# Designed miniproteins, single chains, continued (4), part 90

Each design is a single chain, and the fold is of that chain. pLDDT is the mean over its residues in the fold that is shown.

## One batch from the design tools (miniprotein)

Design m15115
Fold by ESMFold2-Fast:
Structure m15115 (fold): chain A 76 residues (1-76)
Amino acid sequence: MLDEALALLEEGGRAEKAGDYETAARLYEQAGRLFEELGMRQFAAFAYRQAGKMYEKLGDLERAAEMYERADRLLA
């Protein structure tokens, strides 16, 4: 579970570096969900913020806002 979430973060980072923002967004969002299930609020918030940045690059401002709101709630 933790190893799976960490692997998704690493794969998301590789997709981001390759310019594949669609794949990066999906992988970061999946990592965020797994970290949230594990109660790892700081890691979940980080992953959701990374997903939000990817959605911004895709022009999907609605999904970006959703990801940022989710991250902010985890840190409140």
Scores: mean pLDDT 88

Design m15116
Fold by ESMFold2-Fast:
Structure m15116 (fold): chain A 88 residues (1-88)
Amino acid sequence: MKGPRDLKRYEDQRSFFEGLLRDPDKSFKERLDEILEKNKDPNLSDSEIAPRFAADVDKEAWLSGGGVDRATDQWYREFSAFEERKKG
């Protein structure tokens, strides 16, 4: 994996992600777009950022004794579909 240890940054991103999950007024597309915007880094490709962010979110959620709900699973699927569309 590329980059230095950035656990605090991913903790903040996880908290933002959890906030979006709890916001009933936002659509899945809007929430996904906000996550992608939040994770933009000009020195890293989307392909490098996404798996690291996803892994850290899953790791922290698991370590905290909480499960992620079906909405999180759907967001992971949406991001995978987005990456597939970028290839085509």
Scores: mean pLDDT 49

Design m15117
Fold by ESMFold2-Fast:
Structure m15117 (fold): chain A 79 residues (1-79)
Amino acid sequence: MEEDLKKLRETLEKLGKKYGIPQEALDRVLEVFEKEKDLNLERIAKALENPAGLSLLVDIFKLEGREDLAKAVEELMRS
């Protein structure tokens, strides 16, 4: 679990640098995963490594009611 969280964090930081995702958005995703102990973090980290990973971030932000962050990620996908 701790190893899965570390891999997820590394993947999110790489995406943040590549697409210019704000640190606040990355921190919010990590907060969600820390709260949800039953999430398969290894599967999520692998999904984020794919082009569809940004779509997964949009879905996560929408589920947390963070439409502002979901919209920001969607705009990055269109760039």
Scores: mean pLDDT 66

Design m15118
Fold by ESMFold2-Fast:
Structure m15118 (fold): chain A 100 residues (1-100)
Amino acid sequence: SLDVEVQLTLAEISAFLARESARKGDLEGARQALENAVKTLEKARSLATDPAVREELDKAIEEFNKAIDLLKAGASPEEVIREIDKALEHIERARDLVRA
């Protein structure tokens, strides 16, 4: 549980960096931060034994991958940030489940 929580916190840090990079028009910084968030959540998923936690992590990974695809497609910062915010909601739900 603690190892999962550490990975969730690291993924949140990467997500906040991605939001800030996207807002500033740093597309490469945003992409790198999003890819780091995905890798961190994949590690969290491998450590999680609760299927409900894994389901929320899978949803967060999906939303971060959508954000990466939007960056590649030249979408607005607002569209990219919206998908990052959805991923952050799923990370919060995973954290609540880990603490329950």
Scores: mean pLDDT 90

Design m15119
Fold by ESMFold2-Fast:
Structure m15119 (fold): chain A 59 residues (1-59)
Amino acid sequence: MEEEERRRRIDEILELFKKLFPNYSDEQLDIFRESLERIADDPEALDRVLKTLREMLEK
């Protein structure tokens, strides 16, 4: 995955996560971001997370 696309997908995931869990603190969001950065080497992993969050939001 290209660096720009990787960052864009992580940003999208964080925005969706914040919409689903608005009570999360900045510290918890930072931990989640760090976790996303760790799996970002696998483009399919980021896509799975993004799809899961979108499905949860569209319930």
Scores: mean pLDDT 76

Design m15120
Fold by ESMFold2-Fast:
Structure m15120 (fold): chain A 55 residues (1-55)
Amino acid sequence: PSVSVIPEGVSLRLPDGTVFGAGSIVTGLDDETVEVIDPATGEKRIVKKEDIEFV
């Protein structure tokens, strides 16, 4: 699994309209899915890589 942090000036948008900002942690669970966690809010989502958009 790979782990990355959303950098300053970048946001990650999910298909349901949920947005994760800078400081959120993205963990690759497998070849097609990731887990996104906002440590400030405790919000956690598991989504397909193809369904996420950087804005």
Scores: mean pLDDT 78

Design m15121
Fold by ESMFold2-Fast:
Structure m15121 (fold): chain A 57 residues (1-57)
Amino acid sequence: MAPVTATAEEVAPGVYRVTTDDGREFLVSGGVPSAETLAKMAAQGLEDGRALRARRA
C-alpha cells in the first residue's frame, strides 16, 4: 500500500490543520509540534490514529 500525503498548516500556536490527499482534514494540538513531523506521520498512514488522539487535545 502507498503512503498518504498530508499538508500541515499552523492555524494557532500549538494547533495545526492537517489535510490529507483523500480530502480529510483534522486539527492537531499538543503544544507546539513540528509541521514536518505531522506530515511525516500522516505519510506513514498513522494520521487516523493521530487524529483521534489529537482531537481530545
Scores: mean pLDDT 58

Design m15122
Fold by ESMFold2-Fast:
Structure m15122 (fold): chain A 78 residues (1-78)
Amino acid sequence: MSVEELKEALDKAVEDLKKVLEEAKKKKDISLAEKALERFLQEAEKMKENTDDEELIEKIEEAEKELKEKLEELKKEI
């Protein structure tokens, strides 16, 4: 997979997770949010294993950090 293809896959995975986090917030279902984040982290790890591009790896790690922070904020709201 090219760096461009991996970047598009990352963008899609982030968007999909954001949709699940929005549904979890609406339902007040923290377990749904936690499971969705775990799936995202597994996919992110797979993406990092498929690339040696340090800039892309940094972007993946930044997305992981941001989404973990969003889950923590959601937990405080519930």
Scores: mean pLDDT 82

Design m15123
Fold by ESMFold2-Fast:
Structure m15123 (fold): chain A 70 residues (1-70)
Amino acid sequence: EEEARKKAREAGLQAARDAIDAGHTPRYAISLAVQTAIDTALKLGASGKVANEVAKEVRREAERLYAQHH
């Protein structure tokens, strides 16, 4: 479960970074990060509870990094 959490978090945050670098909005990047984290955790055999927990962590981190004032 720990390995699934780590890889899901890394995949989600990387997806957000790639989306921002490609010129997508912070809102899109955050949504993509959350969805990528859920999908990655489930593919690695994590429970839905673990997938939801890592998604919350990824959402919070992505919002802090990318939800900037314009």
Scores: mean pLDDT 80

Design m15124
Fold by ESMFold2-Fast:
Structure m15124 (fold): chain A 79 residues (1-79)
Amino acid sequence: SEREQLIAQLVEDRKLITEIIKEFLGERISDEEAEEIASLVLGALLLGRPDDAVEILMKMTGISREEAEEIVERILARL
């Protein structure tokens, strides 16, 4: 069904975002933290709010706005 295809795509998008976050942050975050952050970031991007995705990354990881903006830009380029 169309719904099942959408859910499958969201799962793959979440995995992609998780991989990008882990590439930038490395050992600074756990796999579980990266997956949680990826879910929240994906939600913000689906709502058309990339600025909210930047704020989520900064709040959850303590990185700078500049680093968070770079991560979001990489995610958007690959989605």
Scores: mean pLDDT 86

Design m15125
Fold by ESMFold2-Fast:
Structure m15125 (fold): chain A 87 residues (1-87)
Amino acid sequence: SMEAEKLLKKGKELYEKGEYVEAGEQAVLAGVEALRAGDRELAIEAGKLAVKSGLKALKENPEDVLKASGLAIAGIGIAFEAGLKEV
C-alpha cells in the first residue's frame, strides 16, 4: 500500500541517519500496514529493516536492550507472518 511504502521509506531514511530506534519503529508500522494490505514482499522487507534497526540500536546503546529486542522480535514476527520461507 502507499501508506506502507511511505512508512518503509521513512524507516530507511532514519536508518541511514543512524536513528536506529526510530527507523525500527517506522519499519514495524510499515510491516503491519503491509500485512494488512496483503503486500507480503513489502512486509518481509519492513520486517528485515526492523530486525537490522533493533540490532544497530543495541550496538549503539546496550541499555536499550528491551526496546531493541522488541523491534527485532516484531520484525521477525512480521517477516514470518508474511510467509518468509527458506533462510
Scores: mean pLDDT 85

Design m15126
Fold by ESMFold2-Fast:
Structure m15126 (fold): chain A 93 residues (1-93)
Amino acid sequence: LTPEEEAEVFVALVLIAYGIAKATGDYKGAVPIIKREADRLIESGAATIEQLETVLKVAKELLENARKQGDEEAVSMLEETIKKIEEAIEKLK
């Protein structure tokens, strides 16, 4: 796979994990997957701003849910992921 094709796969995996979380209500299982795939997307060096903004939106929605549930581990992971995505977006602008 090219880095661009890998970036598309990482975004797809984030969206699949998010979709499952929304359908099942199991947001805890989605958090580690979204963190992992977001990290891979950034590390690929091939992410577009649109791809990063898509993943950022998902991470922010999960963060709101984690805060409502008092899941401190998920909050910490998502805040770190959001910061990395925002830094990656800024670097591309």
Scores: mean pLDDT 87

Design m15127
Fold by ESMFold2-Fast:
Structure m15127 (fold): chain A 60 residues (1-60)
Amino acid sequence: DADRRERARETVRRAREGFREGLDDQIARGLGVTPEDRDRLLARFDEEEPAIVDLLAAAG
């Protein structure tokens, strides 16, 4: 179902943006998160995106 996949993609995109903002706040506050930690975590999120989208599309 293309519509469910598009909704799942929108959900994952927004979750990624919120996650990035949280990491950026931690970096700005000097709470032990580095820009490299952020980049690594976001890269892993991006790598997992198709599987997360498929899971959300199946669940909805």
Scores: mean pLDDT 80

Design m15128
Fold by ESMFold2-Fast:
Structure m15128 (fold): chain A 89 residues (1-89)
Amino acid sequence: MEEIARKAATAAALAGAAEAAPEVSEEKVRELREKAEELMKKLSEEQRKQAEEARRHAAEAARALVVEGDREAAEAHARKALEAIEKAI
């Protein structure tokens, strides 16, 4: 299923970003956020709430990494984004 394949790809990307936060650029984390937003377009209203939470955490990860230089916070937010995506599906 296209939705499951997209979820798996996004989950793998977020997990990779969390494990290698020092190597993740602002653009890379923004791509992960955009993937979460695409999932929102295909989900029910209840599922979209979880996808929106995933998008917020991905954005926080990008800010923590690029603006604040806080790799630990970036990893934590990336993990939370992944968990929210898993709940949405």
Scores: mean pLDDT 61

Design m15129
Fold by ESMFold2-Fast:
Structure m15129 (fold): chain A 91 residues (1-91)
Amino acid sequence: SELEEKLKELEKKLEELKKLVPEEDLPLVDNAEELARKTVEALKAGNRLEAGIHEGMALIVLGVLKLVTEDERVLELLEELQKLIVEIMEL
C-alpha cells in the first residue's frame, strides 16, 4: 500500500538522521519517530483527528531539531521528513 511505502521511506530517513545527529539529540529523533508511528497507526484505525494531532506534534519536534542543528545534511533530512509526514496525512 502507499501508506506502507511512505512508512518504509520515513523509517529509512530516520535511520539516516540517527547516524548524523549528536547523541544528545537522539531523544528528540526518537520522539519524532514515535509520533510519526502514532500518526500512521491512527490513520490505519481510521482516526483522522488523532492522526492530525500526532502529525502536528511530530512536525513541532522536527522543527525544534532544525533550530538546534548546524549540519546542512541534518537540516535537509529534517525538511524531507516533514514533507513525508505531511504526504502520509494526505493519503
Scores: mean pLDDT 86

Design m15130
Fold by ESMFold2-Fast:
Structure m15130 (fold): chain A 70 residues (1-70)
Amino acid sequence: ELEALREQLLEDAEAGSSSEESREVYRKIAERFVELLEEGHEPEEAARIIEEELSEELYELRKKRVEEKE
């Protein structure tokens, strides 16, 4: 199940990513999410932790992607 979740997250990331760098970051997010679930965190709690820990990284990526689109 965790492997299936990781696969789904990576597939979504690949579909939404156009660059290798973006793909690498999404992979990192997926791995962290699965890692938190393996540690016994609930999915919502794991997502919340990722939002907190990787909020700056996610914000920077989103900002750069918007700038690149323009």
Scores: mean pLDDT 68

Design m15131
Fold by ESMFold2-Fast:
Structure m15131 (fold): chain A 93 residues (1-93)
Amino acid sequence: SLEEIINKIIERLKKAVDEAVKLLEQGNRDAAGDVLDETRREIAKEMEKNKLPKEIRDKLLSLVDGVRTLVLQGKSPEEIRAEAEKGIEELKK
């Protein structure tokens, strides 16, 4: 189902956010950004393969880009996770 595909993508994003936060805590900001860049590429391929609606695709990519921006700005783990959670909640509405 569309819901199952979206949930799979959300779970992938949550794992990527956790990994990026761990890398930031280790002082590896560039590696944290690379994790999110790779995740964006994988999500884009998954969305194309499953022919997700443009509105959903745009929201998912915007969410990844927003999280990446905070990571590259060196924001706190709390702010990064809050941004991801906010975007995920908007996708479920």
Scores: mean pLDDT 86

Design m15132
Fold by ESMFold2-Fast:
Structure m15132 (fold): chain A 69 residues (1-69)
Amino acid sequence: KLSPQKALTVIADSAESNGDKKTAEALRKLSKQKFKSLKDALDAGIEIAKKLGDEQSVKAAKTIRTHQE
């Protein structure tokens, strides 16, 4: 299945394509960290995107989480 690092990278690439460079940078930095699970990585990514006001990245992360449950 999808790795934590790959999931965060996909969301970061999407954020960058939408012009949200701060969200993309934060998620790429997060993708270099070790996570216990895909859920932990996605939850961390959702929190960062929420703080930065990137609702599209929040939605993308939630969608990935739902499909990986």
Scores: mean pLDDT 80

Design m15133
Fold by ESMFold2-Fast:
Structure m15133 (fold): chain A 95 residues (1-95)
Amino acid sequence: DDEFNQKVHEAADTLANGTPAEAAEAVFELARFLEEKGLSAGDGLSALQAVAKAAIAGGFPEETMEAALRRAAGADADGIVEVLRELGRALLESA
């Protein structure tokens, strides 16, 4: 889905270059998009991996990203959406 790829790219760019508040907003928006579109666990995990990599490049704590990826491992689509929401909260607390 071209819309999915664009949404993931926008979120990743914001996590690499934005403020903690902008990064959190981008992650919350991505979580909402995944939930509203009913995307698969595989797509959700792919999106989380992309934003986690971008966040590390942007200077966010690697430990926070690794914890999110571990929680998402083996999760269903709804579980991955909740991991993204938890990540968004953690990013806000880093501000």
Scores: mean pLDDT 84

Design m15134
Fold by ESMFold2-Fast:
Structure m15134 (fold): chain A 90 residues (1-90)
Amino acid sequence: MVEEAEKLIKEAEEKYKQGDLELAKKLLEEAFEKAMKLVEEGRYDDAVRILTRALKLSGKVSDALKDSKFGLDSTKETMRALAALVDQEL
Protein backbone atom coordinates (compact mmCIF):
# COMPACT_ATOMS: atom_id res chain seq x y z
CA MET A 1 0.00 0.00 0.00
CA VAL A 2 1.19 3.54 -0.73
CA GLU A 3 0.65 4.65 2.87
CA GLU A 4 2.78 1.76 4.19
CA ALA A 5 5.61 2.55 1.74
CA GLU A 6 5.54 6.26 2.68
CA LYS A 7 5.60 5.32 6.38
CA LEU A 8 8.64 3.06 5.80
CA ILE A 9 10.50 5.89 4.02
CA LYS A 10 9.64 8.37 6.79
CA GLU A 11 10.85 5.89 9.44
CA ALA A 12 14.04 5.27 7.41
CA GLU A 13 14.67 9.05 7.24
CA GLU A 14 14.21 9.28 11.02
CA LYS A 15 16.59 6.35 11.67
CA TYR A 16 19.15 7.85 9.27
CA LYS A 17 19.01 11.15 11.22
CA GLN A 18 19.45 9.21 14.49
CA GLY A 19 22.52 7.41 13.08
CA ASP A 20 20.79 4.00 13.00
CA LEU A 21 22.02 3.24 9.49
CA GLU A 22 21.41 -0.52 9.68
CA LEU A 23 17.71 -0.07 10.51
CA ALA A 24 17.41 2.71 7.90
CA LYS A 25 18.79 0.27 5.29
CA LYS A 26 16.32 -2.45 6.34
CA LEU A 27 13.35 -0.06 6.19
CA LEU A 28 14.43 1.12 2.71
CA GLU A 29 14.65 -2.50 1.48
CA GLU A 30 11.05 -2.98 2.67
CA ALA A 31 10.02 0.26 0.91
CA PHE A 32 11.49 -1.03 -2.39
CA GLU A 33 9.46 -4.25 -1.95
CA LYS A 34 6.28 -2.19 -1.49
CA ALA A 35 7.12 -0.10 -4.58
CA MET A 36 7.50 -3.27 -6.67
CA LYS A 37 4.05 -4.40 -5.49
CA LEU A 38 2.64 -1.04 -6.63
CA VAL A 39 4.13 -1.67 -10.11
CA GLU A 40 2.52 -5.14 -10.14
CA GLU A 41 -0.84 -3.55 -9.20
CA GLY A 42 -0.57 -0.94 -12.00
CA ARG A 43 -0.21 1.99 -9.57
CA TYR A 44 2.57 3.52 -11.64
CA ASP A 45 2.46 7.16 -10.47
CA ASP A 46 2.61 6.03 -6.82
CA ALA A 47 5.38 3.51 -7.58
CA VAL A 48 7.56 6.14 -9.33
CA ARG A 49 7.12 8.59 -6.43
CA ILE A 50 8.03 5.96 -3.80
CA LEU A 51 10.99 4.63 -5.83
CA THR A 52 12.38 8.15 -6.35
CA ARG A 53 12.24 8.97 -2.62
CA ALA A 54 13.63 5.57 -1.57
CA LEU A 55 16.49 5.74 -4.10
CA LYS A 56 17.50 9.25 -2.95
CA LEU A 57 17.62 8.19 0.70
CA SER A 58 19.33 4.86 -0.13
CA GLY A 59 22.19 6.82 -1.73
CA LYS A 60 22.74 8.73 1.52
CA VAL A 61 22.53 5.55 3.64
CA SER A 62 24.86 3.67 1.25
CA ASP A 63 27.44 6.50 1.45
CA ALA A 64 27.27 6.60 5.27
CA LEU A 65 27.60 2.77 5.52
CA LYS A 66 30.27 2.57 2.79
CA ASP A 67 27.96 -0.11 1.33
CA SER A 68 28.26 0.26 -2.45
CA LYS A 69 26.35 -3.02 -2.97
CA PHE A 70 23.25 -1.57 -1.26
CA GLY A 71 23.45 1.51 -3.49
CA LEU A 72 23.92 -0.61 -6.61
CA ASP A 73 21.09 -3.03 -5.70
CA SER A 74 18.73 -0.09 -5.01
CA THR A 75 19.57 1.45 -8.40
CA LYS A 76 19.01 -1.89 -10.19
CA GLU A 77 15.60 -2.39 -8.56
CA THR A 78 14.56 1.17 -9.45
CA MET A 79 15.69 0.72 -13.09
CA ARG A 80 13.86 -2.62 -13.32
CA ALA A 81 10.61 -1.04 -12.05
CA LEU A 82 10.93 1.92 -14.43
CA ALA A 83 11.65 -0.41 -17.38
CA ALA A 84 8.45 -2.37 -16.59
CA LEU A 85 6.47 0.90 -16.57
CA VAL A 86 7.88 1.97 -19.97
CA ASP A 87 7.29 -1.44 -21.57
CA GLN A 88 3.64 -1.49 -20.44
CA GLU A 89 2.93 2.06 -21.74
CA LEU A 90 4.52 1.37 -25.16
Scores: mean pLDDT 76

Design m15135
Fold by ESMFold2-Fast:
Order: C-alpha cells, then structure tokens, then sequence
Structure m15135 (fold): chain A 91 residues (1-91)
C-alpha cells in the first residue's frame, strides 16, 4: 500500500522509521519522530510545520509509553480517511 499523504510505500516508510529508531526498540520518542517525519516529507516533496509534527506525535503516541510505534504510525498514515487530517496537521 502507498500512503495517500506521502505517496510512499509501506517498505519505504518502514525503512525510514528504522533509520530514526536509534535505540532499536521499535518505537520513536518526540525527537526521533520529528527526524522520521522530516525524512518522509523530504522524499514526498513537502515541508511540514514543527507544530504539525508535534500535533501528529501527540495524536499517535501510546499513553502507556509516551512513544510512537510503527504500527500506530502506519495504520494512521496509510488510512485514506486520515489523509486530509494528516495534511492539515503538517501545514
């Protein structure tokens, strides 16, 4: 599947997620998540706002860990119904 927001495949999104996951724990903190989203945006040719990245992190983070899993991110950005919301958050 290709993300309707970024136009990237699941494999490309996973590759960039794994590159940002410096701890190798399968989750991203706020700083790692910002690096990940900027890398996705660079490949997609978009310029997300810092506020939008922070809002997206707060929406997707697991309340128990305070971190974003690959599954939470992939399920959100690969959902066509979420494309408009993600675009609005990243403006």
Amino acid sequence: MVSPVFGLSEAEIRELFERADRDGDGTLDRAEFAEFVRALAARAGISPSDAGIDALFDLLRDPATGRVSYAAFANFVLDPGMAALVRALLE
Scores: mean pLDDT 74

Design m15136
Fold by ESMFold2-Fast:
Structure m15136 (fold): chain A 98 residues (1-98)
Amino acid sequence: SSDVEFLERRLRELERLVAELREFMARYGDLLSPQQQREAQLALAYAEDVIAEVRDLIANFDKASDKEITSVLFRALVASSEVYFVLRVMEREVAKAA
């Protein structure tokens, strides 16, 4: 249904942001402070946990409560925002180092 399609779109967006941050860290991680590297690692770890939760929710959608659906959606939005924010801050730090 439309709700499952919305979850699938949120999953694809989060997976895309995680891939972008991982690629950025692979190319430019050495130019970042130890604190920035830790912030990226924490954001990635949280996002990976949330990706697993969203996948489990999609697989078991018919058995999920409204509270569980809302909770997972909220965590997906938080994870996406955190990865996006961290990536943008790190892009600015690398630009200063160049």
Scores: mean pLDDT 87

Design m15137
Fold by ESMFold2-Fast:
Structure m15137 (fold): chain A 110 residues (1-110)
Amino acid sequence: SLEEEFDKILEELKKKPINYDKAREVATKLVKEAYDNLLNGVIDRVTSAVLLALARYRGLPFDAPLGPLVNELRKIVKSDGKDITRDFILNLAASLKLLGMEEEAEKLLK
């Protein structure tokens, strides 16, 4: 399943140190982009990656209802990413890799 592939990627990423402050800035930009896209009725690869990452971060399946996820994105945008955790960043990097967005994942991990 996609969730099993995601979990395998995430376990590999957990072993690697990250520059947390820079990663949080990149993650905040991606979340803001995804939130803006959702407000405009757009679900592109970036938006999908952010939604999948947030679902998994909250222990939800990838087919979780969109409403609660959009509300969580709104909170992150309002806090300007201050509450973004290392665990969320790793889930976001795993999601980006799962969707073939390797360059964006590398920017996040540095």
Scores: mean pLDDT 85

Design m15138
Fold by ESMFold2-Fast:
Structure m15138 (fold): chain A 68 residues (1-68)
Amino acid sequence: MTPREILVEMAKKNADKETIIEYISKENNIPKEKIREFLEENNIKTALDLLKYLAEVDGLELEDILKL
């Protein structure tokens, strides 16, 4: 499954913020604190918010966004 497909499944299941942070941290090998800061700076609270952010940025992959 692509990272986007996994985020869609998380959104369907109403996964909490900590579950999303843990998944992104493990998948991208980025510290949880850095992921938390990124999500807070972009006002992302849910998997749906993250999917909306990715759609608005248009064409950026999740991995590319997290390396910024």
Scores: mean pLDDT 70

Design m15139
Fold by ESMFold2-Fast:
Structure m15139 (fold): chain A 68 residues (1-68)
Amino acid sequence: MSPEEIAIKLIEREIKELNQRRDSVRTELDEAVAAGADPDYIASLQTEIDNIDAEIERLKKELEKLKA
């Protein structure tokens, strides 16, 4: 297996793990909103999702560079 193939598989695994984390945080956010939790707590969960989304996009760009 080429070094590029190994790198692609590692990045794909990281994206999968980040998507799983995003789904978990989103569920927590939905539950917090439904429960009428503190607005600052809800905002912190939204910020975490935004940070995860930014990291996923960074990794996707890295994958495209490896495929080029």
Scores: mean pLDDT 86

Design m15140
Fold by ESMFold2-Fast:
Structure m15140 (fold): chain A 90 residues (1-90)
Amino acid sequence: MQSQIERLKQQAEEHLRRAREAAEAGNRDEAQEHVSEALNYANQLASLGALGEASRIYREAGEILEEIGLLEASRAVFRAAEKLEEQAKA
């Protein structure tokens, strides 16, 4: 039986993959939708204490948001990733 954390991680990674494919194709709206879904799964991972996994997903999401020109959203997501990384180290 697959753990809840592993399932959420796989869902987030799938959405990040689709977001990158959409960004490369120039489909910014589709890329943004998949980033939002990945962040939703990352928030669920953080609530379960998987802070390191959540931080990684936030960082990858921030990179995709930067690629599609959503610089303000990208900065907010990178700040959230840094906060999660510091919480994981504490």
Scores: mean pLDDT 86

Design m15141
Fold by ESMFold2-Fast:
Structure m15141 (fold): chain A 75 residues (1-75)
Amino acid sequence: SIEALQEEIARIDAEIERLDRETTARLDELRARYQATKDPAVLEELNRVYEEASRRLTELEKRRRELEAQIEKLK
């Protein structure tokens, strides 16, 4: 049903918000560590965290668009 698809979109939106919050906290931690140490390995870890978060966000946004397309087909 449209309602069930809207509920799944709401769950994805909550997951995106959680991912954003967790990624921001982790990046802030790594930035603070880099300011303290000036260790290039910390920058590499920051880039890895960014890449993983971007990959996960892309998949969540793709799933959200697929669900929106399913709702449009049911109208």
Scores: mean pLDDT 88

Design m15142
Fold by ESMFold2-Fast:
Order: sequence, then C-alpha cells, then structure tokens
Structure m15142 (fold): chain A 70 residues (1-70)
Amino acid sequence: MLQEIKEHIQSVRPDLQLTDEQAQVVAFVTAGLEEAAADFERMLALIRQGMSREEAFAIVQAEVDARRAA
C-alpha cells in the first residue's frame, strides 16, 4: 500500500520525504521486484531438491505463464 511504502522508506532513510506520485512509482517497481524475487527463490528451492537449472527454470516459467494467463 502507498502509506506502507512511505513508512518503510522513512524507517530506513528518515531524511527522505516522498511525494504521493514518487511513492506510487516506488510501489509499482517494488511489486515487480517482489514477484521476481519470489520466482527466483522458487527456482533456487527446486535446484536445492536436485533439479537442473534448466528444469527449475522451465517449471517457474510455466508457473509465471499460468499466473499471467489467469
């Protein structure tokens, strides 16, 4: 949420003040990065279970494609 993004940034860097427009841009970018980080962690978990990088990538890509199609 916009307010939570502002509070998080202010807790890390209390010297920074964001406008609502700037916080909106940060929220959009952060949501994309969180999704990418989750997909990366999923891939690493599969590799830890003994899957090859190619197999793990194919599984995560199929999950991403299914999410996008829904």
Scores: mean pLDDT 71

Design m15143
Fold by ESMFold2-Fast:
Structure m15143 (fold): chain A 66 residues (1-66)
Amino acid sequence: GEVEIEVTPSAEPVKEVTVDLGIPPMLKGQSLTEVFTDPETGAQATVTITATSDVANTVRTLTLKM
């Protein structure tokens, strides 16, 4: 299955972090939102995942700007 992933930093990004994101099974048109927080700065990045088709469990490695 296919997903569209959008990453939105909460502020002007000052660093990049790499995370493994577990995506649960989703039906076409469903959306999931996860928030990542940097423990050093308190900055957050919001990751929105939208299923463009039916999706089985998958893992995506993402580079987040925060």
Scores: mean pLDDT 78

Design m15144
Fold by ESMFold2-Fast:
Order: sequence, then structure tokens, then C-alpha cells
Structure m15144 (fold): chain A 89 residues (1-89)
Amino acid sequence: KAAEFYRKLAERALDELIETATPGAVMRFAGALIELYRLGEEDFVDELIERAKKELSPIALRNLEVALRSADTPEDKEIADRLIEKLRE
């Protein structure tokens, strides 16, 4: 099931971001959030974003916004814009 895969990927990427804030973790976390939102896992995405806002450094949060803005398709860009709004609240 795709949702289980992206849930695990997002949790691991967030843990790695909290620990080290590597560019690879930023990109994996951003991609996993977009896919989870597309799959309708909005409540889980909201929990991950709230945890990210509490646990990540300001630099890591800015890098996450940049990664989300790198979405290429109109649909992914719309999802990314909603995720960025949630991060700014």
C-alpha cells in the first residue's frame, strides 16, 4: 500500500531532519508530504507539519519550503502551496 510506504518515508526523513538537516532528508520529506496529501492522508500530514514546526530549526523549515516550491506539475504545485501555508501558520 503506497500510503504505508510514504508514511514510513516521511517519519524517517523528519527524524533525520531533526538530527542532521541534510539536503537529502529535506527532499525526501517534502516529496513524501506531497504524496501523502495526494493520497488523502491529510490528518497525518497535519501531524507531521505540526511536529516539523516544533522540532525543526528555522533554516530547516526554510529549506523545506524551498523543496516544496520545486514541485513541477500544476497539481503538485497546488498541494505544495497548501503545505507551505500550513508551515507558516
Scores: mean pLDDT 83

Design m15145
Fold by ESMFold2-Fast:
Structure m15145 (fold): chain A 68 residues (1-68)
Amino acid sequence: MTAADKLEAMRARLREELAALTEADLREMAAELKVSVEVVRLMLEALRLLIDGGDAAAAEAFFQERLA
């Protein structure tokens, strides 16, 4: 198994985990991280951009623009 195969397997797993998240899961994560649910949603949206073939710079720019 190559590094590329491992990365794709990780992306597939993350997509499944993100798709399974409920509103209750988002609220629990917000409480654990001591941030608002809105911030958790922005973080997850940036992560989805990375998983869907976006690069780190694009995800970072999206997150920064939303928080500015």
Scores: mean pLDDT 71

Design m15146
Fold by ESMFold2-Fast:
Structure m15146 (fold): chain A 69 residues (1-69)
Amino acid sequence: LEDAIRAALEAELDAAVRVLEAAVELTVAKRQNAPQEVIEEEQARLDRAQAEADAATAALQAAREALAA
């Protein structure tokens, strides 16, 4: 059960890294005045990465609550 919490923590950290990478790409695109279409695609990518990170955080919280019960 402790291993499940560790796996969830690692998944959360991996998701956070993906969010950071997507945010950097979006920032670069905006600074380089990329076409609006490209900026919208990069924003959608960041939004998806953020949703995955939120899901990973929720899974970690659920695993911690299960351990506490």
Scores: mean pLDDT 82

Design m15147
Fold by ESMFold2-Fast:
Structure m15147 (fold): chain A 65 residues (1-65)
Amino acid sequence: MTRVNHVTVLLIDASEKEVEEVIKRVEQTAHEVYGPQTTIDSKVETSEVNGRKIVTIDLTITVEE
């Protein structure tokens, strides 16, 4: 069976390196929890609200069971 989980992270005034570190941490945790056959797809969107940079990271975690 295929299981799909979604994780959304919102970061305020984040650098590109901070965004990459968050994605890497989630990928590492997903592989540790679900095993090496876990697939993670990431989508990053940037917007601005009241002069602050808002970064939205959408992560799709796919597990074969």
Scores: mean pLDDT 80

Design m15148
Fold by ESMFold2-Fast:
Structure m15148 (fold): chain A 75 residues (1-75)
Amino acid sequence: SSEKEKKLQELFKRYGELTNKFIAARTKEELQAILDQLKKLRKELEEEFPDDPSAQMLKLGIESLIEAVEARLAA
């Protein structure tokens, strides 16, 4: 449906915004906030688009960015 298509586009936009925030992040507090938002985004994607092939690349991107944020928090 058009509502599902709009929701998926919204999730892609939120991912892009979180990527930009990660690049700009300077503090551990900013990184933690980004991590929390990425985990919420991943949960929404898994609940609404669990077996959607078009969402698979977004899920991989979110998981990769989570790993990058966690690596910077551990440094």
Scores: mean pLDDT 87

Design m15149
Fold by ESMFold2-Fast:
Structure m15149 (fold): chain A 62 residues (1-62)
Amino acid sequence: SLAEAEAELARLEAEITRRFDEVMQRYKAGEITEEQAFEELRRLVAERNAAIDRYDALKAAH
């Protein structure tokens, strides 16, 4: 329930933060373009926002 959703959100935020760092490292290493980096970061932000919205909706229903 809420406690499990909080734990899942915390885990997902940690994973997304790590993936953000990986994208930035790849960009700085010249492995991907600025446009590719922005696209990947935009997708990560969307994933995080969706998870937060889902958690907030669940919390509001209680």
Scores: mean pLDDT 80

Design m15150
Fold by ESMFold2-Fast:
Structure m15150 (fold): chain A 85 residues (1-85)
Amino acid sequence: ATVTVVVETDDGFKLTFTLSPGESATFTLGDKTYRVVLDNDNVVSVINEDTGEVIASGKATPGGTLTLKVPNSKAPSPVVPLELK
């Protein structure tokens, strides 16, 4: 079963990922690159990809939602609208 992982920044911005056991996703918050991993034991880890440090982790329930807070993080870089004239 998939797990919904919500990553929350210090400024309250939320990123949502849907992961199957053994899957990972890479994302950027401010100037830092992170990896969120769901292992085969349903443990979710958020890893700083530049250092390999585990920043946050938690046990997920199959089909459930897990919220993890990443300290010292900011919302990702703003998306420029396609209609800038």
Scores: mean pLDDT 74

